# Designs tried in a protein design run: designed miniproteins, single chains, continued (5). Part 18

Each design is a single chain, and the fold is of that chain. pLDDT is the mean over its residues in the fold that is shown.

## One batch from the design tools (miniprotein)

Design m16594
Fold by ESMFold2-Fast:
Structure m16594 (fold): chain A 105 residues (1-105)
Amino acid sequence: KKETLEEAIKLAEELIKLAEELIEAAKNKDWEKVLKLVSEIGEKAALLVQLLREAGLEEKAEKIGELVNKINEAAHNKDFEKVIKYAKELIKELEEAKKELKELL
C-alpha cells in the first residue's frame, strides 16, 4: 500500500534524526538523555519493523531490530562508545531501508 510505504519512509527519517541526537547525547555522556532517546527509538523502530515486514523487507526489519536491541543494551551499561557505534550503523541501515522503500513506490 502506498500509504504504508510513505509512513515507513517518514518513520525511517524520524529515527535517523533521533539516532543523530542519540550520538550527540552519548558524546556528552548525558546518560539520562541517552536513555530517553533510546526509549523513543525503541518505540518508533518497533512500528517501522512491522511496516518493513508488511512491505516484504524481512531481512532489513531483523537488522534494524537487532541494532536497536544492541543500542538499548549498550545504553543501560553506560557504554557510550558502543551506543555511538551502533547508532551510526542504525543510521546506515535506515538510509538503505528508506531507499528500498522508495523503490517500491
Scores: mean pLDDT 90

Design m16595
Fold by ESMFold2-Fast:
Structure m16595 (fold): chain A 75 residues (1-75)
Amino acid sequence: SAREEAAARAAAVYATLPPEERRAIAQGLLSMGEGGALDEAGVAAARRALASTDPEEAARHIGEAAGHFGEALGL
């Protein structure tokens, strides 16, 4: 699906970033979600990314949240 493709692309990029950059992105996605730009699943993914200490796990959850945002925009 478009969401799965967007999530995979995002996760691959975000896994290469420093932890502080990933945290900033996850926080941005959470803020957009709380403003209505994400559904509950997207918000939950952003929160899981912020809670994750493993880089790959954090990147995966950021990818999921970004995928939900992209799907909401019709991407």
Scores: mean pLDDT 74

Design m16596
Fold by ESMFold2-Fast:
Structure m16596 (fold): chain A 68 residues (1-68)
Amino acid sequence: SVEEVIEEAVEEVRRLILEGIEKGLSDDEIQRRVLGLAMRIIREKKLSQEEANELLRAVEKLYRELKE
């Protein structure tokens, strides 16, 4: 389901953000990699515009939570 795709994508993004922080990557580099991953998931899973917007909102919320 789309919900399962979004949940799995959020967990992949979480791992990417935490790994980037551990490696000392800049916030700009982490954001670039996060957006790249989200865009790849949208393309590969053939998400609709509404589904892609839901994923991007979930990713933005996660990024704010982990960087505070």
Scores: mean pLDDT 84

Design m16597
Fold by ESMFold2-Fast:
Structure m16597 (fold): chain A 95 residues (1-95)
Amino acid sequence: DKLFEEAKKTPAKDLSSKAQQLIDQGQRHLDLARQAFAAGDFREAGFHLSESTVLFTVAKELAEKAGDKSLVEQAEKLLEENKKLAEEARAAQAA
């Protein structure tokens, strides 16, 4: 829709740059989530995991539109790491 049409008009170089910026922001949230999880603050960990999931998902979409395979693979790996930590946090809360 509108976000897809805007991505279509944006030069690939600018899309890759924006995708990298979003990956960097998401990685900061993932690191904060890991710190919160280690401290037993599962609510804070969950918040940061939600933020990083959104950022990595958008970054992956922008990287795909740019044809930047390296950024797509990086975003997919980070989404997988995020998912694993989210599952561990949920299991820890249930225990």
Scores: mean pLDDT 82

Design m16598
Fold by ESMFold2-Fast:
Structure m16598 (fold): chain A 91 residues (1-91)
Amino acid sequence: SAADLLAEAKATLDARLAAVKAQLAEYSKTQDRKTLQLEAGILEGIFQLEAAVLRLVLRRAGASDEQLAEFDAYVDAREAELAAFIAEVLA
């Protein structure tokens, strides 16, 4: 169902966020600040593209406007969390 896909999309996005945060934490130990900034930008872009693809999958599966709004709010919160993490890692 669209509801099951929404739950799976959220879980997929959370797994990606965790992976990106873990990768950036490891990079922060060895990379210079400018290289780390470029890597962070690329990883943030990958996260945003995956979220966009997941939203398209949900829409094509017949997700309601309410379900899409719920997913959009979920993505916005995770994007804010990632941006805050990047800012902390680059501090």
Scores: mean pLDDT 90

Design m16599
Fold by ESMFold2-Fast:
Structure m16599 (fold): chain A 89 residues (1-89)
Amino acid sequence: MLSAAQLVGRILRNPTVENFLAFLDSLAEDARSRGNLELAEKLEKLRDAIAENLDPSTEVNSILDAAKAVGKEYEELYKEVLKELEKLL
């Protein structure tokens, strides 16, 4: 069960890019510390792309919307990451 779903729901009501980046950083560090380098690299790529294209103070509706704003490649990457996270939880 993805406990982060409630956090995403809360962020949707009070969204900032900064909060989404912090969440992605947390997930990437957890993946890396557990030896899942592939997942960590995917999460880091998503974080970097969003950080480079959106200001931290900008409000977005979701991580998916932020990724989509950067480009379809990152939207696809996010969906793949989400599917992998569901398998690990």
Scores: mean pLDDT 76

Design m16600
Fold by ESMFold2-Fast:
Structure m16600 (fold): chain A 120 residues (1-120)
Amino acid sequence: MEELIKKLPREQIIDAIARSFAGLIDLEAPLPKELFDKVYELLRKAMEALYEGKFDEAIKYLNEIKELVPEAAKPVVDSFIRAVKLVKEGKTVEELRKEARENGDVAYGYIARLLIAKEI
């Protein structure tokens, strides 16, 4: 998977991760199509900001998503925000992958994969 991710164009990896995160939110609290589309668009902007190292912009978009989603989905969005804050604070891709494996927090894994893609 990591080898494949490193070979994907920026736009494809951003789209894939944004869709995965939107799907995780929808799994916890099913979203009407219009809300799903808006959450997906904001996730794409957040992942693009994160790819560019604009951590505060990524966190801003994730907070906008948190305000839009049902209560049941807010913990999932909070996990995305925590993962971005850890990257901003200098946590490595390896540390994020370890936390994803040990705690089952898939958001940390997806963010680590986006950062691996950025190295190519």
Scores: mean pLDDT 77

Design m16601
Fold by ESMFold2-Fast:
Structure m16601 (fold): chain A 99 residues (1-99)
Amino acid sequence: MLKEIEEFNKAALEKLKPKAEKAYETGDEKLREEVLVEEIKARTELIEKLVENGLLDKEDLEDAIKTLEKGLEKAKEEGWEEVVKALEEALERLKELLE
């Protein structure tokens, strides 16, 4: 299970690199926003899997939530509506795991 979760995380990060490069090359704001949405979704799924398998404790989950809250503030400042929505959904799901 841990090795599978590590492989998932590595694959997700590697998959995002070409899209990020494309976004910078084209200057496409929509593509940049799409890359961030995919990163948020992948990270949220990883955290859920870690919690479900007992590999992430409450303190680690709380730290992850704080990181996403900071990301939400930045997304609002940048005006990335899709990223804001993805972060709000991620925060809802992760906070549910604390209860």
Scores: mean pLDDT 74

Design m16602
Fold by ESMFold2-Fast:
Structure m16602 (fold): chain A 82 residues (1-82)
Amino acid sequence: MKEEAIKLLKEALEKLKQQPDTPVMREAIRKLEESLKLAEEGKFDEAIKKTQEAYRLAVEAGASQEVIDLIRKAILKLKEAK
């Protein structure tokens, strides 16, 4: 379960990096990178908060629905990993 959450975060990050480069998108990427590091350290509460921030920023930046769905799935798997 922990490995599934990390895998989804990595997939979401890879797809988010393929979206158009804007200041808001760069902030979303940074928050998702912070979330991945926290999840790898086992800090799931902090990882969830950062992933939720990345979700809001990705929506604001106009990321594709596919990427938004991946971030949402990552949040759910992080909650299951606790």
Scores: mean pLDDT 83

Design m16603
Fold by ESMFold2-Fast:
Structure m16603 (fold): chain A 55 residues (1-55)
Amino acid sequence: SVTPEELERLKKKIDEIFEQLKKDPNKTVKHPISGKEVKGLVEFGEWLLTDPNLP
């Protein structure tokens, strides 16, 4: 379980990553919860949608 404060920080981090990926959609990023590497905006988005721990 994550606290509401951790969820808020996590959401902001996710939003930042999406902004970076919009500018460079081929960039490899680290998933903010699992730490798993994902490549590009599409793969990052798919990962976020399948993670039950995301807000």
Scores: mean pLDDT 68

Design m16604
Fold by ESMFold2-Fast:
Structure m16604 (fold): chain A 56 residues (1-56)
Amino acid sequence: SKAERLALEALILAQLYGETPDVELIYEIFKTKNPELLDKLSPVEKTIVKRLLERE
């Protein structure tokens, strides 16, 4: 699905920047597009996820 592909891309980018991302949380964000869940991410992860959401 699109959510799975975006989540995978976000996970790869987060790990590249030295983050330890929550896989389930990132997947849920792309599946639900709930902006409140973004506040549970680190600043770096939030930036990555927001940029990928804008691509939709």
Scores: mean pLDDT 82

Design m16605
Fold by ESMFold2-Fast:
Formats: structure tokens, C-alpha cells, sequence
Structure m16605 (fold): chain A 80 residues (1-80)
């Protein structure tokens, strides 16, 4: 699971947004706790990252990467 999240983050950082969307689908298949809300949040993050890459806004890309890491980091903390 964490490996898929790491690959999703890498795809967003690289601007490979088609690959990022594929990893969202893999998370939906592999994570039994994955919800429609998670999908909507991740899609919005990917859309914002896409716009940031078009504008070459490295700070906005890093913010969106941080949001993915925070979302899944909180789940890791909840599991100890």
C-alpha cells in the first residue's frame, strides 16, 4: 500500500498525471478503506498539480504532494 502512495507522489512530482491517475485506481483496488471522498480529494489534488506543472509553479506542486503525504501519513499515525 505505502509503495503505491510513494509512486503516486513521484508521478505528481514528475508531472506524469496519467500515471498518477493509474495509481489512484490501484489504491481504490488495494485499499479496503478507500472511499469516494478519497477519490474526489486525490482527483482535485491531481488537477491542481496539472495546472501547477503547466505554470511551472514548483511551490504549488510541492503543496499538492504534501497534501497526499499528509492524508496517508495521518492514516499511518492512526495505526501507530
Amino acid sequence: MDEIVDKLVEAIEKGDLEEAREYVEELAKKDPNFTETDRKVLEKIIERAEEAHEKKDELEVEINVGLVRMLYGVRKIEKK
Scores: mean pLDDT 75

Design m16606
Fold by ESMFold2-Fast:
Structure m16606 (fold): chain A 89 residues (1-89)
Amino acid sequence: RGGLLQQAIELVAQATHLALQAITDPEARKQVIELYEKAVEAIRAGDLESALKYIDELKKLIEQSVPPEAARQAVELLDQAKKLLEEAK
């Protein structure tokens, strides 16, 4: 369960899982998965600026595609991940 970067990856994964449970549109699901993969790759590479950018894009997509209650929970997890990534800079 490692340091800040691993915890950030776990939070992004939890947020993505919650969002995907609420999304029925295949194209929106594909875009969420793509942004999740890009965010995790950036975190693992130590590219925290790109990771923060992909997380912001993921937050925006979730707000557009997910019911308000599920969107709120997912966004709160993504905001926690962003704080950990900013702390790791």
Scores: mean pLDDT 85

Design m16607
Fold by ESMFold2-Fast:
Structure m16607 (fold): chain A 56 residues (1-56)
Amino acid sequence: SELDARLAALEAAVAQMATSMSTDEVVDALRFLARRADDPRIAAALEARIAELRAA
């Protein structure tokens, strides 16, 4: 589905950011994206990823 494709693209982008950015920088970027997400499911996925990064 379009949503599944968007979520997969976001996960790939987060993985790429994590290779070159600090955890704090990635978290800040994801928060910015979550606040501007047009779909609450995408916002929820971003918030879940932020929680995972902070727990690691």
Scores: mean pLDDT 80

Design m16608
Fold by ESMFold2-Fast:
Structure m16608 (fold): chain A 84 residues (1-84)
Amino acid sequence: MNELTLKEVEEKLNALKEKVKAAEAAYKGELTPEAKELKKEFEELVETLKRALKGELHLGARGLLELLKRAEEVAEKYVAELNK
């Protein structure tokens, strides 16, 4: 796997985690069922990406970037749901 790709994915994943954490900290009230499902999906994608970055999953660069893109999309939906 390309070392630059691993570093880029790690940096973007950390940025997504901080963005989600900030949105959750600002959120007042109980999570909707839709928000709970999006949170669960995001946490599962983060765990998979962490395992890939640690070398526990042998994903090619394309597979790693596709997972990151899915995590970005889910994070955007989750943050948007919290901002309703």
Scores: mean pLDDT 80

Design m16609
Fold by ESMFold2-Fast:
Structure m16609 (fold): chain A 63 residues (1-63)
Amino acid sequence: SKELEEKEIEALAIYLYDKYNGDVEKAVEAYRKHLDENPNLKLSEEEKEELVKKVREELEKLA
């Protein structure tokens, strides 16, 4: 569901924020690299950009 997706994105953003010591740009870069290095996820470039955008928005709320 959309609500579950939102909670999963929030949890991921909190994890990345902690891992990269509040560096939003490094957290976003690391997530983008993860998506690019895992073609088995079968995500289009549009889907990758949507996920990165959602994660960035949640990271920016934490900063």
Scores: mean pLDDT 80

Design m16610
Fold by ESMFold2-Fast:
Structure m16610 (fold): chain A 123 residues (1-123)
Amino acid sequence: SEVEKKVNEILNELADDIARAAVDPSYIEPTARKLAEKVKESELDKVELFRLIVHYFMTTLATAPESIRENIARLLGELARYLIEMGVVSKEEAIEIVREEGEKFEVPEDLLQFILDKIESVK
């Protein structure tokens, strides 16, 4: 689909940024902002773009070693925060998507709750 193609383009373009954020938390916020801007700039369904990005991040969280798991969860939470602040997705949509996609994978409950709590805290 065009959504799948666009998500693959975004994730490939930002692969080095994501890898850096996974090992160094100082890159989390800048990487989340870049991801959010790429979603915002798209003419495609932005909620479905966010859903598919969440899907790929959840597959990563399910298999990631403990050393990077927290940073990837923080990155996803910050991505959701920027998209909500930009008016690209609602807080309700972000919570529903994160919960639904998290439930599809063996993501640790504490990490899923951490992401959800971050989204809930957005004003």
Scores: mean pLDDT 88

Design m16611
Fold by ESMFold2-Fast:
Structure m16611 (fold): chain A 87 residues (1-87)
Amino acid sequence: SFDEHSAALAAAVELAQQIVELTRTLSEEEALRKVRELVDAFVAAHADRPLALALAAAILRWEASQSTDPRERAVLEEAARYLEAAA
């Protein structure tokens, strides 16, 4: 339904924004740890909503393509792969 699609998109955007902010504000090691925690929590919360997982992965793939920092790209792509596998 429209409400389900809207809710999934909102959740996906929020996760992607949090992950991008962490990759830009924390050290690489701390960012990787926090991103793993966020992705695991998101997968658990949306186990019955593969659309939210797929949308989050797509947004992170797009953010990675816009980044010129290879370390930021690697973290974003790893998060996207994990979300895609869980979708």
Scores: mean pLDDT 84

Design m16612
Fold by ESMFold2-Fast:
Structure m16612 (fold): chain A 61 residues (1-61)
Amino acid sequence: SELEKRHKFTEAVKNKDFETALEIAKELGLSLDEIEVVLSNLVDAGYITPEEAEEFLERYR
């Protein structure tokens, strides 16, 4: 399901498994806005750094 894949995306980012997260995001066709919201929340929660979030967004383009 899409919800299950979205959960796996969030878990991959939390674990800093950015390769797996990138694959899942592309399979789901997530918009940049959707990814930005998730990454901002994970930065605020302390799972990833702002630099890691920016690098991920650049790789997704």
Scores: mean pLDDT 85

Design m16613
Fold by ESMFold2-Fast:
Structure m16613 (fold): chain A 75 residues (1-75)
Amino acid sequence: GSMAAEAARDAAEVRRIAAFILGKWHHENPEAFGAMTAAQQADLVAQATAEGERIHAERKKFLDELNELLKKLQE
C-alpha cells in the first residue's frame, strides 16, 4: 500500500534534513565536533532528527494546504 511507501519517503526526508543540520553544525563548529564524546554526538543526532521531523511536518502541512487551495481553484 501507498502508506508504507509514504512513511518510508517521510523517514528518508527527515534523515536528509537531519544530515543537513548536522553537516552545517560540523562546518560551523569543527573543533567542538572533534572533541565530542560518543554520548554527546548521539544527543546532537537526536536533536537534529527531532528538528528534521518538525521541519518536515511543517512543510507537509503547508503542501497539504496549498493542494487544497489548488483543488478549489480547479473546481
Scores: mean pLDDT 83

Design m16614
Fold by ESMFold2-Fast:
Formats: C-alpha cells, structure tokens, sequence
Structure m16614 (fold): chain A 70 residues (1-70)
C-alpha cells in the first residue's frame, strides 16, 4: 500500500541519518508508528490515498522531530 511504502522509505532515510547506537530505538518507534497507521486506516476504510499519504508523512515527521530532540 501507499502507506506501507511511505513508512518504509522514511524508515530507511531516518535510519541512514541516525547514529548506530540510536538506530534500534528509532526502528522500534517507526514500527509502532506503522502499526498505528494500519489501525487507523483499517478503522477508516473510506479514507482516500491522499489522506493516507498525508497521515503517514505526519507520523513519520513526528518520529524525526522526537529523534532530533534526544
């Protein structure tokens, strides 16, 4: 799905930018984000692909912001 593809692309980008000692934590956070997004989409089957894409981008951005604060 578009959601899974976007989450995976951002996961790879963030992990590439993340120091090795923090990669495990970032990976875990992104896995949780992916699970949350799948749950939301499953509960809202009438969402458009654009809405799903925007939701995925927003959640991945939040993970990036959290990592930068640490």
Amino acid sequence: SVMDRIVEEYTEKLLRETPEEHRERVRTLLERVGDALRSIVRSNPDMSEEEIRELAERYVRLVRTRVEEE
Scores: mean pLDDT 72

Design m16615
Fold by ESMFold2-Fast:
Structure m16615 (fold): chain A 81 residues (1-81)
Amino acid sequence: SMEEKLKELVEKLAEEARKKFEEYLKTGDEKLKEEAFEILEIPLLFYKKAYELTGSEFAKELAEKLKKELEELEKELKEKE
């Protein structure tokens, strides 16, 4: 289903963002930090807008998941950097 495909995509994006962020914490490479945040922020903006325009609960669920992942990276950045 579309719901399952989008959920799987969001999970893969969250994993890639986390990997780049962890590599940033190890290396100090600012580009990796930027890439990690962009991987989450770009689809978050898309799904937020999709929910606003269509009322899609699937889009809302994916946006909330991406927002949570982004907030976790922001918290870790503030505490460890």
Scores: mean pLDDT 85

Design m16616
Fold by ESMFold2-Fast:
Parts: sequence; C-alpha cells; structure tokens
Structure m16616 (fold): chain A 114 residues (1-114)
Amino acid sequence: AEKHHEEGVKAYKEGKLAEAVEHYMKALEEDPKYLRAALNLLKMAYESENKEVHDNLVLAVAYATELSLGERLAIAASPKLSLETQRILNDPELKVDLEKAREYAEKAIELLKK
C-alpha cells in the first residue's frame, strides 16, 4: 500500500492525475484501511472542476475504503455531489466492494486522460 501511495503522490505532483488515481486505487486494493490514499483521492475529487470526475472518485473511495457511516454522511453533505451519489453514500448497508470501486475509478481515469 505504501509504495503505491508514494507513486501516486509523485504522479499527482507531476500533474499526471489519471496515473495518480491508478496508484491510489492500487494502495486501497491492497489495504482498504489505508486512509492516506483515500484522503488523497477525495482531495482530487473536490479539486476537480469536472463534476463527473468528482462523483466517480467519491464513489471509488466509498467502495474501496472502510469509512464509517458518519464519515460517509459528512462526504454526502457536499453540495457538488449528484443526488444519485448522495443516495449511495447514505445507504447504511454500503460496504467495501473493490470491484465497484475499480469501476468508478476507471470512469474517472478515462475522464482525466487527454
């Protein structure tokens, strides 16, 4: 997890946003409790001017990491999120699902590719 997170930070600093998402996702796929990778993906989501990138990165984090219900509700309070994304985040049965996390991450990666 740590090595992938470090590679993600390097890619982010170089402006390689799609590569940064890929590395952070690999860190979470190895360790869903690796909160630093989750927080960096959320930072990228909230910094994004593209609403679809924002929504897909938030959903990738929600499915990739063991966020508490309270943490998920705090994220869902963001006015930038679609109603569909807010509905998913408010689901008390939402659990780690790395296949869904990967699907949402890949959608964000495609939008970030030039």
Scores: mean pLDDT 78

Design m16617
Fold by ESMFold2-Fast:
Structure m16617 (fold): chain A 62 residues (1-62)
Amino acid sequence: MTEEEVEKIKSLGLEVLQDPETGLLFVKDPKTGSVLPFTVVLGLLEAGLDVVAVLAQSEPFE
């Protein structure tokens, strides 16, 4: 996880969040409220997948 990867995720209109209990990083789509682990989002980006589309297909817990 690098500052450049964080900036790339933010450039997609997504938010980078840190879980205060675990210290783990997550990525949230503010439009849908959907959340994915930061490591999963990095894997999607490296695979050339549309992270925003993946998040939009995920239903949040509300």
Scores: mean pLDDT 73

Design m16618
Fold by ESMFold2-Fast:
Structure m16618 (fold): chain A 68 residues (1-68)
Amino acid sequence: SAELEIKKQLAIKEAEELAKEAEKKGDYNTAREAREIAQQLRATKNPSEEELDAAAKRIKELKERLEK
């Protein structure tokens, strides 16, 4: 699905941007976890809606942790 591919690419971009922001703030654990999400999504050719929702939820949790 073109829609799922767009969601995948947006999630990868958000995870990579989060990793860079976390690294700039010295939060290397959050940076590593965010990069792992991006790598897992890149390795998955056709992710399901459920897999993309799970990734989005994890990115949101990491972002909220970093904003504290």
Scores: mean pLDDT 86

Design m16619
Fold by ESMFold2-Fast:
Structure m16619 (fold): chain A 67 residues (1-67)
Amino acid sequence: MEVHRVVPGPTIGGLLEKEYGIPPGEELEVVIDKETGTATVRSLKTGRSFTLSAESARNLLTLSTPV
């Protein structure tokens, strides 16, 4: 299990706001489960969560700033 804390960058931030209702500048917890090939993304402020593929989550991490 791999855990990251990030703030989405401007490119991906607008998509996350539109698709998942995550406000700009929200700190996200990304938990990648390598065994299942999935990831859980959670807003630390609202507790709202959604599931991505591990590949999509890695792309989110590359477009985000570690906190």
Scores: mean pLDDT 79

Design m16620
Fold by ESMFold2-Fast:
Formats: C-alpha cells, structure tokens, sequence
Structure m16620 (fold): chain A 83 residues (1-83)
C-alpha cells in the first residue's frame, strides 16, 4: 500500500540522517521526508526513490552518497516544486 511505502521510505531516510553530520545533506533528507509525507509523490515514485537510495548506500562511499543525495533532492525539487 502507499501507506506502507511511505512508512518504509521515511524510516530509511531517518536512518540515513543518523549517518551524516553534514547540514546540507540533513536538510536534503528532511526535504525528501516531507515530500514523502506530503502525498505529492505516487506510490511508484516513493518505491523507486527508496530503491535508488538503497542502491546508492550499498554501492557508494559515504562522501559519494552525500553528493548523490544532494543531486537527487535537487532533481526532485525541479520535478515537484514546492511553492
């Protein structure tokens, strides 16, 4: 369900926040959490986002993961602008 997808995505993003002290990355993760909670994303988009970030965490160094989180967040801001 969409609710289960949202809960799993938020939990994963909160876990990512515990692994960084970079204020820009923390702000980016907070934006992603709020985007998931806002119902602006489809179930498919939420699932795809979580899978993409999980793959990044598995395959990238911590620094590369931080850089990719920032790029991912900027891409989402462009496609889902918050007025």
Amino acid sequence: SKEEAKEKAVKFLEELKKETSNPEVLAALDFLIEAVKSDKLSTEEIIAMKKTLEAMKKNLSPKELEEEILWFTRSLQVSHPVE
Scores: mean pLDDT 81

Design m16621
Fold by ESMFold2-Fast:
Structure m16621 (fold): chain A 71 residues (1-71)
Amino acid sequence: SMEELAKKLLELSERLLQAGVDGRWPEAELRIVADEMKDYIRWKLKDNPELEKEVLKKHDELLQQALEQLR
């Protein structure tokens, strides 16, 4: 289902961003990975623009949390 796809995309986003936090990545590298994940989300949800917008918003929130942890 589209709901399951959205959940998996956000789980992937969270895992990738958490790996960057745990690995103490430079902010620039985290932003590159986040941008690649945004492109992947757009591609996967291209036929559902409302869900795409919601998932991208949640992905941006996860990125902000990751950046805050990298103080």
Scores: mean pLDDT 88

Design m16622
Fold by ESMFold2-Fast:
Structure m16622 (fold): chain A 95 residues (1-95)
Amino acid sequence: GAKEGEKLGKEGAEEGEKNGSKAAARGGRAAAKGAELAAKAGDEKAEKAAEGGAKTALEGAKNAEDGAKQAAGAIAGIGAAVEGGLAAGVKAPPA
């Protein structure tokens, strides 16, 4: 569930930092927070989107330059999934 998404997002953030990529690390942390918020909403679709987003963020962290772009897309997906619940809290970061 959402705890798995949060764990993957945090792991992505740590990997991004080790690779010297603050953008990828920030994307991973944002995805982890989105996953936790989706879990609190109690929406199964939101939880699935959060897990997918966290996995995308982790993959992005391994490729620093594309990482921020992938993480932003993942966060946008989480935002769509929490529509009607926490939409305002789970938007893609500014470009």
Scores: mean pLDDT 58

Design m16623
Fold by ESMFold2-Fast:
Structure m16623 (fold): chain A 100 residues (1-100)
Amino acid sequence: SALADFVAGATGRPSLAAARAAVERGDRAALVAEARVALRELLAQAETLRDEALRAEVLARLERLLAMLEDPSTPLAEVLEALLDLEILLGLALIQEALL
């Protein structure tokens, strides 16, 4: 999968503060590096979802976020917003499944 290839070899912990700072200074390369770490963690978490439809939706959103990162015309703020939306969606999904 293109997504699995993109996150391969990513190391460290995701940092929202570092991602925001990259957007504020217009540094696409720094945002891509931070997004690789974040997407690696989000992909691993998505694979633990028991609801097949929800897992498919999260994976589709991860693939769309990768496409946005690969498109140099996509505004950095839009990429950050998509990443934040996905983190919220997945976080809520994991909490809901933990309560069942």
Scores: mean pLDDT 86

Design m16624
Fold by ESMFold2-Fast:
Structure m16624 (fold): chain A 92 residues (1-92)
Amino acid sequence: EVEKIIEEAIKRLMTEEGLSESSARSLIRLAIGEGAVEQGIKPEDLTREKLEELLARTDAIMAQTIADMQRGIDRAIARNKELQKALEEALR
């Protein structure tokens, strides 16, 4: 049952988010591992309900990562425009 839930989550990340299997497995491992440590859950105490709660963190982590990447892209675009102008001025 646990393995089935994990495999379904991996498949969902691959099909919906376009992640490779390796990346999807790493993200799920991170979400489960960090959530289990945070909540003090041992692997042998992992229930279906707890696993589903931990997997919900995967969606939150993805949303936060996308938001962080978008902010990074916007910042890089602004910096690139400044750098391009500075280089043009320096070369004259």
Scores: mean pLDDT 69

Design m16625
Fold by ESMFold2-Fast:
Structure m16625 (fold): chain A 66 residues (1-66)
Amino acid sequence: LVGRHRLTFTGPVPLPANEHLVLRPGDVYDVEVLEELDENHVRVRFLETGEVVTLPKSLVELEPVA
């Protein structure tokens, strides 16, 4: 599960991923999946901001981009 994906944030409330990025329910982001850290977490880079964030898989939908 590496490479370009569309990430939909599916959490019930806005999540501050870090001090520069807040994820909002239902918003879709263009990301690059860098690695799966474990069964429950992925590390992604947000293409628009360049921010690298570790996110729970349970709070995101990831769709591969061809």
Scores: mean pLDDT 79

Design m16626
Fold by ESMFold2-Fast:
Structure m16626 (fold): chain A 58 residues (1-58)
Amino acid sequence: APLDDEEVSRAALTAVKAGASAEDIQRAVSTLAGRPVPEVKDKEELLAWAEELRQRAA
């Protein structure tokens, strides 16, 4: 089953802290979430999206 919004956000934030590229994180999150993920160009934009997703899940 696809991950929920909280799990997706947590995975994305963990990967950013581990030093993964924004492209790698977006690809992995899209695969695990089983849902569309916005096209982002940098880690800052990806972090903003992940935080927004967490806020919506709460």
Scores: mean pLDDT 64

Design m16627
Fold by ESMFold2-Fast:
Structure m16627 (fold): chain A 95 residues (1-95)
Amino acid sequence: MPGLEYFASDRFLQLQNRILRLDESSAQQLLNDIRALLSKDPSTQAQIMAIIQRELGDRFAELSPAEQALALVLASTFVRKPPLEEIEALVDKYS
């Protein structure tokens, strides 16, 4: 399974834990900032949103802001040029 090596990394597990520990307001701000970051590269954004639609479909909109942010981070690991360093910096800003 692609992504298992990233999923099993201490760095990725710490990132997931930090996102899931955010309060609702901080998680919503993080989600908004991730979406704004992705909008700077429409091709990468389209690939990420295609993965979200394929894996989660309508369920994505039903998720909490923290879970939506985490889903975008996970989907980002499957694209060719993920903005992971910028995403980690955004998580650090709110954590």
Scores: mean pLDDT 78

Design m16628
Fold by ESMFold2-Fast:
Structure m16628 (fold): chain A 61 residues (1-61)
Amino acid sequence: MKDELIAEAKRLKDTADELYAEAEQLKASGPENEGEWLDLEMEGRLLRAKYAQLLADAKAT
């Protein structure tokens, strides 16, 4: 495995986790924030997909 790819993947995962945490807080705050938490979840999902790809690339030797 390549440590540099793993480190980059972790950064993407951490950012995605932060976006999902913010989305959950907005969901708890009220229905008026629906558009905002949906956008955060979508962005987090894209970052998680990139994280998964980088991990796959790092695992492939």
Scores: mean pLDDT 78

